# Ledger of designs, part 50: designed miniproteins, single chains, continued (4)

Each design is a single chain, and the fold is of that chain. pLDDT is the mean over its residues in the fold that is shown.

## One batch from the design tools (miniprotein)

Design m13721
Fold by ESMFold2-Fast:
Structure m13721 (fold): chain A 85 residues (1-85)
Amino acid sequence: SEEEVLEKAKKRIDEIYKETVKWLEENPDASREELIKKAGETHSKLVDVLLEADQAGLSVEQRDELMKHIKEAEDKIYKLIEEKV
């Protein structure tokens, strides 16, 4: 169902977020270049989740909810990166 697609996508976004946070914690001496690269890699993974969920047939409202969840995750990641640069 579309609800199961949305929930699986949100869970995947949460997993990507946790993986990125763990990488930042394990790499406290990461350079600005490495941090920017990691942000880009994380962004690409989050976009892939959105595209896969959209192709699976999310409604407009469900897609908006997923995009909001992605934005909230990215905003948190960018704040953590900004604190290091």
Scores: mean pLDDT 85

Design m13722
Fold by ESMFold2-Fast:
Structure m13722 (fold): chain A 109 residues (1-109)
Amino acid sequence: MEKKRRELLERGKKLLEESKKAMPEYEELLERGVELLTNAIEHSTEEGVEEAKRLAAAALEFGASKEVALDLVEAGAAFGAARLIDEGRAEEGLAAYEEVVAAAREFVA
């Protein structure tokens, strides 16, 4: 599971950095949005789904493409899943990652 945790952290860092590069004027807001999503997932998958929709909606309102909005959600979902794995909640973390990303994709479609 440690290898999967590291892969999620690396994925999340890459997606967040690419999103910040695409939207440099909103860097601080994007970082805060990803942090809110990460914290929501750690609390519950349901709160993670709701926060992911809010993050995607906010990114789109700021002028992000659907791809950038989904990259931000995937970054937060990856960080949230990594935290749950570190807490010994790996099965919950991986399920939350998949559910949160899928819900965001459906939301922006």
Scores: mean pLDDT 88

Design m13723
Fold by ESMFold2-Fast:
Order: structure tokens, then C-alpha cells, then sequence
Structure m13723 (fold): chain A 103 residues (1-103)
């Protein structure tokens, strides 16, 4: 399971690198591979893969939209990814605060 998550992280990083270079075809391919590894980890009971899977799926859709020249869809996906990241950070900060207060 941990090996599957590590492979997912590796391919996700390769996808992000390709995305930054403007190579959306390569970014899509690497994000797809990352999703496959995260999906396998999640299916084997690793719940920590669920968030990585969801975020990488949004990054894949964004790269696909940019590859197709769909600027409106890309803008919507960027807004969704930003909201999801902000929400995840906020929820994690609250949980850390609750753990500190409980200690």
C-alpha cells in the first residue's frame, strides 16, 4: 500500500513538472498514472490515498482542459482546485488546534 502511494506521489510530481513546462499531453499521461496508483491504494483500504486521488483527478481535468484550449473549463477547474486546497488546509489546521487543546 505505502509503495503504491509513493508511486502515485512520484507520477503526480512528474505531471506537475510537465504542466509547468506547458507539456499538457505529458502532464495528462503522468497524472493518469498517479491516479491509477492512488486508486489501487484506496481500493486496498488506504484511506489516506482518497484526498490525493481527488486532488490529482482535478489536476488531470485541468491539464485536459488546457490541452483542448477550453479556457473557461480551465478557469472553473482552477477555482475548484483552489477551493478544495483551501478547505483541506482549513480543516487540517482546525484538527491540529483541537489536538493541541486536548493535550
Amino acid sequence: ISSLIQQGINYSNLGADAYRQGDYDTAVDYYQKAIDYYQQAYSLGDSSAGLSLRLTQLELRLAEALRQGDDEEAARLRAQLRRDIVQYIAENLIRIGDQFDAA
Scores: mean pLDDT 75

Design m13724
Fold by ESMFold2-Fast:
Structure m13724 (fold): chain A 76 residues (1-76)
Amino acid sequence: DEQKKLAEEAREELKKLGLSEDAIEVVSEQILSAKDIEELKRFVEALKKSKNALEILKNIEEESEKEKEEEEKKKE
């Protein structure tokens, strides 16, 4: 029951992050198959904090590229 509840919450958060329905289904299946409910709780909390995971991931990639550009590549 708690596991299903967490799976539904994770599903909703993943939808907010812009994942495809197929990806959400796969993750949902994995969540329902998870053996540790505490892991599910941490996962859901991480998703809630990262409602802008797309922006967070993009920012991380941009920071990585910026550092790389400064070190190796110099572009306009």
Scores: mean pLDDT 62

Design m13725
Fold by ESMFold2-Fast:
Structure m13725 (fold): chain A 71 residues (1-71)
Amino acid sequence: KKQEELLKKIKELREKIDSFNAKRKAYETQREALRAAGGPEEEIQRLDDEITKLDNEIFKAIVELSKLLEE
């Protein structure tokens, strides 16, 4: 029971990290395209904010995953 719950949590976190990484890559690509086009500045800032949020979520998930793997 304990092993099943732990493995389920690990799988969930790995899937979440993969999902966030894919979304981050998409936003990064959009941001670079907008920078190359010279704007708009507001949209570039919005994408920077979204990437920062995703980086924080990825970091939290990685820390949680590391804790579970050390158990």
Scores: mean pLDDT 83

Design m13726
Fold by ESMFold2-Fast:
Structure m13726 (fold): chain A 66 residues (1-66)
Amino acid sequence: MLSEEDKKKIEELAKKLTVVPSDKEIEEIKKKEGLKGSKEEIRKKILEIQIEEGVEQLRAAVEKVT
């Protein structure tokens, strides 16, 4: 399972990414950030955060459209 520190790093990375990373990109992120979780756990966490951020961005965009 991902540690709380790993989850925080993934959250920060997910907010900076515009697309869900590939298996290769997840492996590179895992090595670069020293994440202990599996590639599937990391991918799922990134996707969950990106969906949540996307929903918030859509809501904000709708409110800005005149």
Scores: mean pLDDT 70

Design m13727
Fold by ESMFold2-Fast:
Structure m13727 (fold): chain A 75 residues (1-75)
Amino acid sequence: SEEVEKLTQEGFLLIRDERYEEALEKFEKAYELDPEAVKESLIAAYRLITRELPEELKSLSAEEILELLREAIKA
């Protein structure tokens, strides 16, 4: 989806600017439109913010990854 791609791209730009809460809002909107399409972008966002990738992350649902992203940003 063009809208999902736009929202995730905006989210990544906000991460680059260290505007993490605004980035989260963009990824949450993208998730609401298409959870499956956003999963890879959520994993990438998690890596960019935490500088780590938990071994289980690839096997988690998009919802679970989004929750982890929220925790990383709020911590």
Scores: mean pLDDT 83

Design m13728
Fold by ESMFold2-Fast:
Structure m13728 (fold): chain A 62 residues (1-62)
Amino acid sequence: MEEDYEAYSKKLREKALTQAEKFKQKENDRIKSLQDNIDSFLENVRKLEENIAKLEEEIAKL
């Protein structure tokens, strides 16, 4: 009886490990997508900062 459970348990563990590895890889891919989104967002923020700097320059010249 234990031998049967051990064989099935081993298959379940292997399946769980494979799923965990796939999950980790998927998570890494999502992190990369988020980093790309953050980079684009930072580019937009930089443009806003440039506009703020221009306003500050105009105020300073007054």
Scores: mean pLDDT 82

Design m13729
Fold by ESMFold2-Fast:
Structure m13729 (fold): chain A 75 residues (1-75)
Amino acid sequence: MTPLQKKLEEEAKKLEEEGYEYLLRKALEEGVPEEEAEELAEKYTAKLKEGEDAKKLLIEFETEIGIYKIKRGVQ
């Protein structure tokens, strides 16, 4: 298993265990403002409850954060 695969599996497990709190913390740590971080965390928590795959949701969530960081000039 590569370090990237191991990280994705560990993060997906945390998402399944912690849900909203994990997503909120991750968005805030990445520099997303509190209001937008809460909206993103709620959006992806709802998708998780609808039965979407945690690994897929994590990739989509990180992609939205990446787009946000580019749009705001955060590296």
Scores: mean pLDDT 77

Design m13730
Fold by ESMFold2-Fast:
Structure m13730 (fold): chain A 90 residues (1-90)
Amino acid sequence: MFPEDVASQLKAQLLSYYSNVLNKDYSGAVESLEKAVKIFEELKDSEGLYSLSVLARNVANAAKRNGDDEAAKKAEELSKEALRKAEEIE
């Protein structure tokens, strides 16, 4: 079972990600997902990392549609990194 402190940290980052996407703060959304990627990597949670790869891709698409090319690029790089880490864990 995951420690409650780790679960609380993950929940906080995912809530921050949702809030930032709703406010069109795509750079903030990427930062929240980067912190969540580190948590799932430490937990060796391949499914969690795959889920974050999808969320990062969604941020990249939304940022690009809203003209935030820098956040879109960072989100695409994060999506690829999360997928790579998931595949390394299996």
Scores: mean pLDDT 83

Design m13731
Fold by ESMFold2-Fast:
Structure m13731 (fold): chain A 70 residues (1-70)
Amino acid sequence: TDQADKALQVLTEASKVFQKLIKEGKSIDEALKEAKEEATRLAKELGLSEKDLQWVLNRLDESAARLKKL
């Protein structure tokens, strides 16, 4: 559906921001904060539902939590 495509686009772009910041030497918490801000901004721009934005934010939280355990 259109919302699923938008959610995947938002997740992809936010994940790129997260990876870039980690490679630049930002902490996991700083990179996560910036990635969530980008996800929220892009979700508003694309008209993503609040429920689907929350799904994206949860995926980012899971990725950060996993990375902290390494």
Scores: mean pLDDT 87

Design m13732
Fold by ESMFold2-Fast:
Structure m13732 (fold): chain A 72 residues (1-72)
Amino acid sequence: MDLDSGAKAVHQAMLLTSIRSMPEGKPLPDLSDRVKEALRAIAEEYAESDPEKYELVKRALKAEGLEHLAEV
């Protein structure tokens, strides 16, 4: 059970979207495998600790086109 983690994960997902959409940073080439693994680990961690937070994180990742990172 981690109340702060849910908000932090959603914030990170939104931050990624903002950066990815910013014209100043140009279209990001591709999220590095390391970043993708980190996001996946975060989703998996919440899935194990708090299903409610996991649902929130999964929806945030799905909005970014990273839904697969919330799987398994």
Scores: mean pLDDT 57

Design m13733
Fold by ESMFold2-Fast:
Structure m13733 (fold): chain A 85 residues (1-85)
Amino acid sequence: MEERQALFQYILETVGEELAALQAQGRAADEAGDREAALAAARRALALVREAAEAAKAEYPEASAEVLEEAERAEALLAEQEAAL
């Protein structure tokens, strides 16, 4: 199986419910025009993904490294969006 798919399965099993709730919160905030609340939900979701990827690092080293790098880039984009509020 593709390592990245196995890591995503692990993340969904570990924090999937919290991620789904945060995605719903972020979408509702964005629809309401509450940019600050939408960014806060995105930041929390990113933190959960980062924590799960870090925890899975020994089992899925390559996929975890990719996800952590993507999370770092996403964090930078969120910081830019917050600065524009």
Scores: mean pLDDT 82

Design m13734
Fold by ESMFold2-Fast:
Structure m13734 (fold): chain A 64 residues (1-64)
Amino acid sequence: MEELKKKLDEIAEKKGKEYGADVKVSVEGDIVSVQATPKPGSSVKDAQKAALEVSKEGFKLLDE
């Protein structure tokens, strides 16, 4: 479980940097929750894109 969260945190940091958002991930059993907050100069839409990409990567990790 900690390994999954660490991988998701790394993906969140990478995607957050790419889209200009601060992304936070929480893992509770089979549920992955992603919250993205736009950084100064970025839009809510950019934060939504970051959250969506992190969620997609998270679902791929859960399929394994």
Scores: mean pLDDT 76

Design m13735
Fold by ESMFold2-Fast:
Structure m13735 (fold): chain A 62 residues (1-62)
Amino acid sequence: MVLQVVAPDEAFAKLLEELARSIPGVKSVSIKKENGKYVVTAEVENQEARDQLLMLGFEEIS
């Protein structure tokens, strides 16, 4: 499953990427620059990782 959050700047996006990567069951994290904003996308393989990302403000998109 895939979760996503929008960060207003690169520093916050990098912080969210680091936090997401620290969660067991997160398989990939990517940052996409979008018109001055940063979209952080994470792919997870289990519900525990999904729930932790939801607590960080991520939303499931797929």
Scores: mean pLDDT 84

Design m13736
Fold by ESMFold2-Fast:
Structure m13736 (fold): chain A 114 residues (1-114)
Amino acid sequence: GKVELSGGGTVPKGGSVTLTAKVLESSKDYAGVGISAENANGSVIGRGGGLTKKGGSVTHTVKLDEGTYTLIAGAVGADPSNATNATGAVLRAMGARADDPGLDGTGTTTAIAE
């Protein structure tokens, strides 16, 4: 699959970025999507996610303390008629790292909070 992540950039320290993950390609008609921020020490913060259809988007807002961040989105194909499958897909996608080969798709961008 393919995911596009947008909404990074430079914000004041303690400010927020609003991130949009768009599912461009998916193995299924729906995908579980996760969005997170990774700080310079490799710690993942601000995880969020949701279920969307192929071609749809999930939006998540993350508050950033002073620092440099890699912002990461993942997607996992999901069956919306199976709640266990849909929930599992979102949880797997929320665990995404940059360029995670185990997912249906990943996207990255960057932010600086100063």
Scores: mean pLDDT 79

Design m13737
Fold by ESMFold2-Fast:
Structure m13737 (fold): chain A 73 residues (1-73)
Amino acid sequence: SHMEEEIKRRVEQLKEELLKLADELYRTFPHLFIARDIADYLREAAETVSDPEELEKLLEQAKKRWDEIRKKL
């Protein structure tokens, strides 16, 4: 159905966003274990999760943690 196709495209876009954020975290903070753990978690989610709502929540949470890490310098 058209809804299934839209959901599939949305999931693909969200998975791409998770992977991009994971790569940025790993690249920007290579010496921070917390950043690596978050990046690994995002990569796992991109491979395992297929629910767009859950992917959106994961992306939002990851962005919040990113901001917290940045504030700690």
Scores: mean pLDDT 80

Design m13738
Fold by ESMFold2-Fast:
Structure m13738 (fold): chain A 61 residues (1-61)
Amino acid sequence: SEEDVERLAEALEKLGVDRETARRVARTLVEGGVPREDIEKFYEAAEKGDVDKALAILRTM
């Protein structure tokens, strides 16, 4: 959904990814059928600035 794309893009931007790249990556992951629960976990890790955890979650998506 667009909400999931926006959340992932925001999380990636918080990790220092530029807006254009963040939106592109987020859309690719959402189109891949990532569960909302995994998106929420990623968002929480990014909000805390836990780059290692956020990247680990992305790797399992």
Scores: mean pLDDT 75

Design m13739
Fold by ESMFold2-Fast:
Structure m13739 (fold): chain A 79 residues (1-79)
Amino acid sequence: SAEIQDALGRAYEAMKKGDGKKASEALRRAADLLRRSGASKEAVDHVLEASKAAEKGDFKSALEYLGLAEEALRKQVLA
């Protein structure tokens, strides 16, 4: 989805700038869009954990959680 990719792109740009609040807001939007699009609970929960990590300025953990979300989404498409 273009809207999901836009929200994720905004989150990455915010993290690059050190803006944990904007990154968290963008990730919460991405999680809502993913849930509405029928993404697995596992994928949505990982994006929400990424949002919490970003809010704390822990961008390393946020990126790790986003990697887990991407893996969960890939498994859903391949199933």
Scores: mean pLDDT 87

Design m13740
Fold by ESMFold2-Fast:
Structure m13740 (fold): chain A 100 residues (1-100)
Amino acid sequence: SLEEEAKRVIKEAEEILSVAKDPLVKNIAELAKRVAELALELHKKGYTEQAQRLVKVAKDGLKVAKEALENPDDSKILTLIGTILRLIGEILDAELLLKK
């Protein structure tokens, strides 16, 4: 279910936050957690399609964070920054929709 996937994403983000030392990786994990939390809020309000999209966005963000943890030398600062900016944009869009 969407709720189970979102809760799994939140748990994975918390696991990354517990081990990450890189501030950019920590920021991605915190933002991905917030996107997944917003997906749950949107789903409760009946915005199921938007919630499904946000769960995917959060999962994609966590994949970038995990790859940075496993392969620090291969991680590009611009990729991490780009991921952060995308997650911020999705949070702002979701919060705007929730204000309706």
Scores: mean pLDDT 87

Design m13741
Fold by ESMFold2-Fast:
Structure m13741 (fold): chain A 100 residues (1-100)
Amino acid sequence: MSLEELQKELAELEEEIRKYIKTNKEKTKELVERFMELVEEGLRNKLDPSRFATMGLYIAKLISAVDPEFAKEFVERLIELLEKYGYKEEAEKLRAEMEA
């Protein structure tokens, strides 16, 4: 997948999460799993982790308005994924933003 295709798919995914978050929990979980897959693909290809952290934080804030436990689990998974690929600073920033 090209960087341009990845960015487009991530933007479309964010809009779908916003659409389904209040009406379909199962679809929202499916979309979040797709987001995690795209993040891991991006990190594996050494794309900028700050973009994924920023988008992940925004998605987490959308989810936390309706399902705070799911948002917490999502952020913890994203932090673990960032740390797994060596992006400890970005993981720490994401953790701090969710605690504020």
Scores: mean pLDDT 80

Design m13742
Fold by ESMFold2-Fast:
Structure m13742 (fold): chain A 70 residues (1-70)
Amino acid sequence: MTEEELAKAERALRSAAAVLEAGDEVALRVATHDLGMSREELEALVREYLAHRDDAEGRRRIAARLLASL
């Protein structure tokens, strides 16, 4: 995994978090399709990511797990 790939995964997780908070069903559907995940899987991963808001290494590890599942 490259730093560029990790940065894109973290950006995708942050974008998905914003979409979930806003209730944008169209953008959420696009995000789940692009990541190859169900809505429930993406919501669970985003919640785990946000639980690590004060832990940059934890967020990076979650982003790496997302990339490994793609």
Scores: mean pLDDT 76

Design m13743
Fold by ESMFold2-Fast:
Structure m13743 (fold): chain A 55 residues (1-55)
Amino acid sequence: SKEEKEREAAKFLRDFIALVEEVGKEAALAQTDLNKLSEYEKIVLEANRERKAKE
């Protein structure tokens, strides 16, 4: 579902942020699928926009 994809994207971004905090941004980016990162960031931003529009 859309909500499952949003949860997956949010978890991926949280894990990426934790990785950046542990190893630094350059090393984290080298270990991460950049296409997947871009796609999931877009999903989270879209979900946040929809929530704010309904409030």
Scores: mean pLDDT 79

Design m13744
Fold by ESMFold2-Fast:
Structure m13744 (fold): chain A 100 residues (1-100)
Amino acid sequence: MKEEFEKVLKEFEELVKEALEKTKDAAIKERIAESSKETIELAKKLLEEDPNSEEVKKTLKGFKSLIDYMKTLDFTNPADQRELMSLLETLKKELEEILK
């Protein structure tokens, strides 16, 4: 579980880096960077608390689905950049709720 989750987070970080390099709007770029960083930190905290929990398994599936969806987005398109930002903000809030 932990090794698989760490590989998925690394793939997620690489896709976010690509999105940031292609995003020209400074406000959207900053929000993507901040939300992705916080999402990664929350996911790592969840993994540290109980790597075999149902919450970790659900979060892993969520990240895999998000990665698959991100691969379909055109990071040069402002509409797809806003979609990514919204998805990252949603995932961050879901992880914050799990960790309460």
Scores: mean pLDDT 81

Design m13745
Fold by ESMFold2-Fast:
Structure m13745 (fold): chain A 84 residues (1-84)
Amino acid sequence: MFGLADDSDPSAQTAALVALMVRASLGNDDEGNRRFYRALVEGRLDEAIEILREMLEKNKDKDTPDQIAALEDVIRTLEEIKAA
């Protein structure tokens, strides 16, 4: 059934949901969000995490504390997915 941990597709599905949440929260950085989403759907979790870390550092003075917290939460979630 859908969502089995042994499938390659669950990673892409989880990545797409995470990317959608980031886009919904942060929708002002189209370049960063596009690169992030692409890396996630291509299964490049290390690259996706690095892109988010770069976005966080680049925009930390421009983003609200809530946007920063949301981005940090997504980064941690992806690190947990990568470790699994």
Scores: mean pLDDT 66

Design m13746
Fold by ESMFold2-Fast:
Structure m13746 (fold): chain A 139 residues (1-139)
Amino acid sequence: SEEQALLEKIDEKVQETLKLARQLEELLKNPSASAKEVESKIDELLKYQIEVLELQIKLTNDPEIQKELQEDKNLYERLRKTKSLVKKLQLARELFKLETIRDLDLIMNNGDGRILNLQSILAHNAHLIAQGLERVLER
């Protein structure tokens, strides 16, 4: 079915985001990791996050959840396109705050388990992106 095909594509891309998140975490533990390597992993992670959100929007039947996922996708796309590292970090911090609030809201309001799991991954990955950008700025 179309729904089954979307679920399989979401799982595949989520596995790629988890792999990239682990690689980014290891780079952040290495004081010798270059800014270019960190930026490359951040860009790749953002690309897969956007693709996961696009597939999730297609899969969801709840208009309120669709709207929230579309708002998240728009923020990730804006973050990815931003060339100023300072502005990029500001956007990443706002994204992490938004993802954390959404994760808490879903937990408190008995959100769907699959959506809750996805939101927790998005919140964790947004945090790593912010940490990576802070590292690139040498702050």
Scores: mean pLDDT 83

Design m13747
Fold by ESMFold2-Fast:
Structure m13747 (fold): chain A 76 residues (1-76)
Amino acid sequence: DEKKKEEIERKAKELREAVERLEELKRNKDEEALLELGKEDPLIAIGAYSLGLGISEEEVEKIRKEIGEETKKNAE
């Protein structure tokens, strides 16, 4: 179903954009603000974890599980 794939692609694009924004914050040495934003925003949290910041594995697991469930729900 093209509509379901489009939704998944849109969320993947938002994740990529969040990661790019996080990389920019890291280059500006705003790691503290980035880490705090990552704890509040799931998309930013995934990006922060991918950059090796202090987001807990449990939080990342919860976020990945939520994304996985959305993907399964849309692909089902």
Scores: mean pLDDT 61

Design m13748
Fold by ESMFold2-Fast:
Structure m13748 (fold): chain A 73 residues (1-73)
Amino acid sequence: DKGEAFVAEVKPAMEAVAAGGPETPLVKRARELLRLMAEMARRGLSQEEIAEELAKFLGVPKSTALKAISAAL
């Protein structure tokens, strides 16, 4: 499942960011994704529209991006 693979990769990085861990490539990626999601939300985009943009940037199906957004919330 691409959704679970994506969450498994991103979740530890997001937890490291929350814990104030060192800036590894994974932590940098998590911060960039959070920044993009926050910017899209600020522009008034729905979760579905944010998922479409994330799917486009990550090269994954929209359903995978939706699962990632739900996990990141």
Scores: mean pLDDT 66

Design m13749
Fold by ESMFold2-Fast:
Parts: sequence; structure tokens; C-alpha cells
Structure m13749 (fold): chain A 55 residues (1-55)
Amino acid sequence: DKKKKQEQQKKQQQIQKLQKMADAADRQAKLGTPDISDVSLDAKKKYEQKAKDLK
């Protein structure tokens, strides 16, 4: 059904966005200063967890 298709697409888009944000946070953690690195690693974990919760 069209509604189920839209829900699947929204979930996939949200998961992809969360993965991209996690990747960006990982890159910032590797390139940043120690203070920024800790915050970026925390953000990465939060985005990864949210993506996991969405399946």
C-alpha cells in the first residue's frame, strides 16, 4: 500500500541521515582538538543509537 511505502521511505531516509551525521561526527572527532573530539564521539554514539532504534 502507498502509505506503507511512504513509511518505509521515511524510515530509510531518516536512517541514512543519521548514518551521515554519525560519519560526520566521527570525522570531526578524528580531525578536531581533544575537547571537540570527546563531544563529537558522544554525538556519533547518539546518532548510531538513534539509527539502531529505527531499525
Scores: mean pLDDT 76

Design m13750
Fold by ESMFold2-Fast:
Order: C-alpha cells, then structure tokens, then sequence
Structure m13750 (fold): chain A 83 residues (1-83)
C-alpha cells in the first residue's frame, strides 16, 4: 500500500538524519575545509530528509509519532520544522 511504502520511506529518512547527525558530531570542531564541507553536507541531507518526513505526515501517510521523532532529530542539528 502507499502507507506501507511511506512508512519505509520515513524510516529510511529517519536513518539518514541519524547518520547525518553522526557525521555532524564527528566534524563539529573540525575547522578544516573538509570538516566544514562534511558539516554542511550533513545538515543539508538532514534538512531534505526531515522535510520529506513532514510531507509524508501532511499527506496522512505516516503517524504523528514517526514525524515528531524525525523532527526532534533534525532539531538537534539546528533544523526547526513544525507539524
């Protein structure tokens, strides 16, 4: 069903935010060009994934609990989204 596909997509997006957070934390104090690039890239990936989860929730395809979990993880990266 569309809902089952959306649930798997939301789970994958949450995983992507978690992985982005790990990259961001690893390079948080790295002022090299590589470190800055890694932090920016991680935050951009997290923004895209969090927005995708918010959109799936807006479409009624996933639970509010799933969406809130993604948004809390994104908030730890400074990404403020509301649903």
Amino acid sequence: SKEEKAKKEAEASIKAIEEAKEVYEKYKDDESQEGISKRIGAKLRAIGSAYNVALLYKKGLISKETAEKALELAKELGIELKI
Scores: mean pLDDT 87

Design m13751
Fold by ESMFold2-Fast:
Structure m13751 (fold): chain A 94 residues (1-94)
Amino acid sequence: VVSETDRPPGPALTPEEVERLVELSTQLQQIAQEKLQEGLQDPSMTPEEVQQQILDKGEELLKQSTGLSEEVKEILRGTGRDLARETKAELEKA
């Protein structure tokens, strides 16, 4: 179902770009969750290393994904950075 009135605020994203954004954001969240579990199980891993691994995997995911606009990539990079920061903070609390 496509409708010109169902646009997100800000940049004019296509319905396909919105679907890809949701899908890739979900994959980034899964990466962050997996890395959080790894960091909690391995006390020799620093929170900074886990944060960097999330950022690296997120960037790799974006490079593997063809046809994304720069606007979608920027949003996903922001999401990846936020998830990496939150994961680091969670590990620092443990």
Scores: mean pLDDT 77

Design m13752
Fold by ESMFold2-Fast:
Structure m13752 (fold): chain A 100 residues (1-100)
Amino acid sequence: MEAEKEAAERRKREVDQALREASLRGTEKGKADPELAKDYELALAMVRQGPEGSRAAIALGLTKGVDAAQMAGAAFYEDPGASFRDRETMVAVLEELEKA
């Protein structure tokens, strides 16, 4: 009971922190690379379209690699409308790409 509650709270903190870190890294990379800045604008427009757009932004990161995935993560951090499930999926994608 208590351990399950602690795990849920820890996961929420991990997801929020990971998206914030992706936003900070993505912002710095976007300043140096105009193509990544465009990927951020595209991901933000996708996320704002709702759940199907959120999944399209995640797929963009998977297709273009870790830098684009960080831009998508930054877009999820900026949009408070994105569901926790989609945010958690975005973090899982970032974790996998950063290992490769």
Scores: mean pLDDT 78

Design m13753
Fold by ESMFold2-Fast:
Structure m13753 (fold): chain A 85 residues (1-85)
Amino acid sequence: TLEEVRRATEEAIRAAEAGDEKAAVRALLEAVRAFEAGLEEVSSELIARLIGRVLRVLALLLEGDREGAVEAIREFEREVLELLE
């Protein structure tokens, strides 16, 4: 589960660096699913917050801010990994 989250966020970073917003969002949604599967119960509020982070990455990519998007993905990974520990 931790490894699946890390793999998905690495794919999201590569997609963001390439400016592929659809691939980046898809990879981040896979990370959210891997995170949810790693927990017995997840609050709707937590899922909403994580989806909000995915939307922020999309917004940054649509504005052409690839570096900001990569930083936002790394912040997303840190939060998700902290919640799994």
Scores: mean pLDDT 81

Design m13754
Fold by ESMFold2-Fast:
Structure m13754 (fold): chain A 89 residues (1-89)
Amino acid sequence: SEEIKEEILKMLEDLVERVRAAEKAGLTPEQIRALVLEGIDEIIKKAKEMKADGSVINLLNYYKKLLEDTEVTAERVEFFFEDIKKNLE
């Protein structure tokens, strides 16, 4: 539904802003990764509460695993956001 898509996109946008703030504050790559993974878990929880399609939940879990193995920056999280946006449209 449109409501589920809008909520997920808003939470992702908020996460991007939190990552940018963390980078400006000088948090370590490990601290930033922890913040992003926690944020994605919150988004997955919200998606499940809103009864989002399993495909949406699977996509979020896929990117969570991908981010565990890569450098986490604001630019990477923005890329994640754009890719999810395309899949939700």
Scores: mean pLDDT 80

Design m13755
Fold by ESMFold2-Fast:
Structure m13755 (fold): chain A 60 residues (1-60)
Amino acid sequence: SEEEILESALGHADAVVENLKSASKEAIEQAIEDAKEKLKELSGARKKGMEYLLKKLEEL
């Protein structure tokens, strides 16, 4: 379901953010650019998950 896809995407995003908290500035900047690029091709629950990831990465 869309709800299960969103929950999975948010969980994955939280794991990515946690792993990047101690990463280099360059790695964080690359992850932000990758997220922005992927966001252009997504819709629905996957887009919401990627928007959540991007917001969290930009807060690092």
Scores: mean pLDDT 83

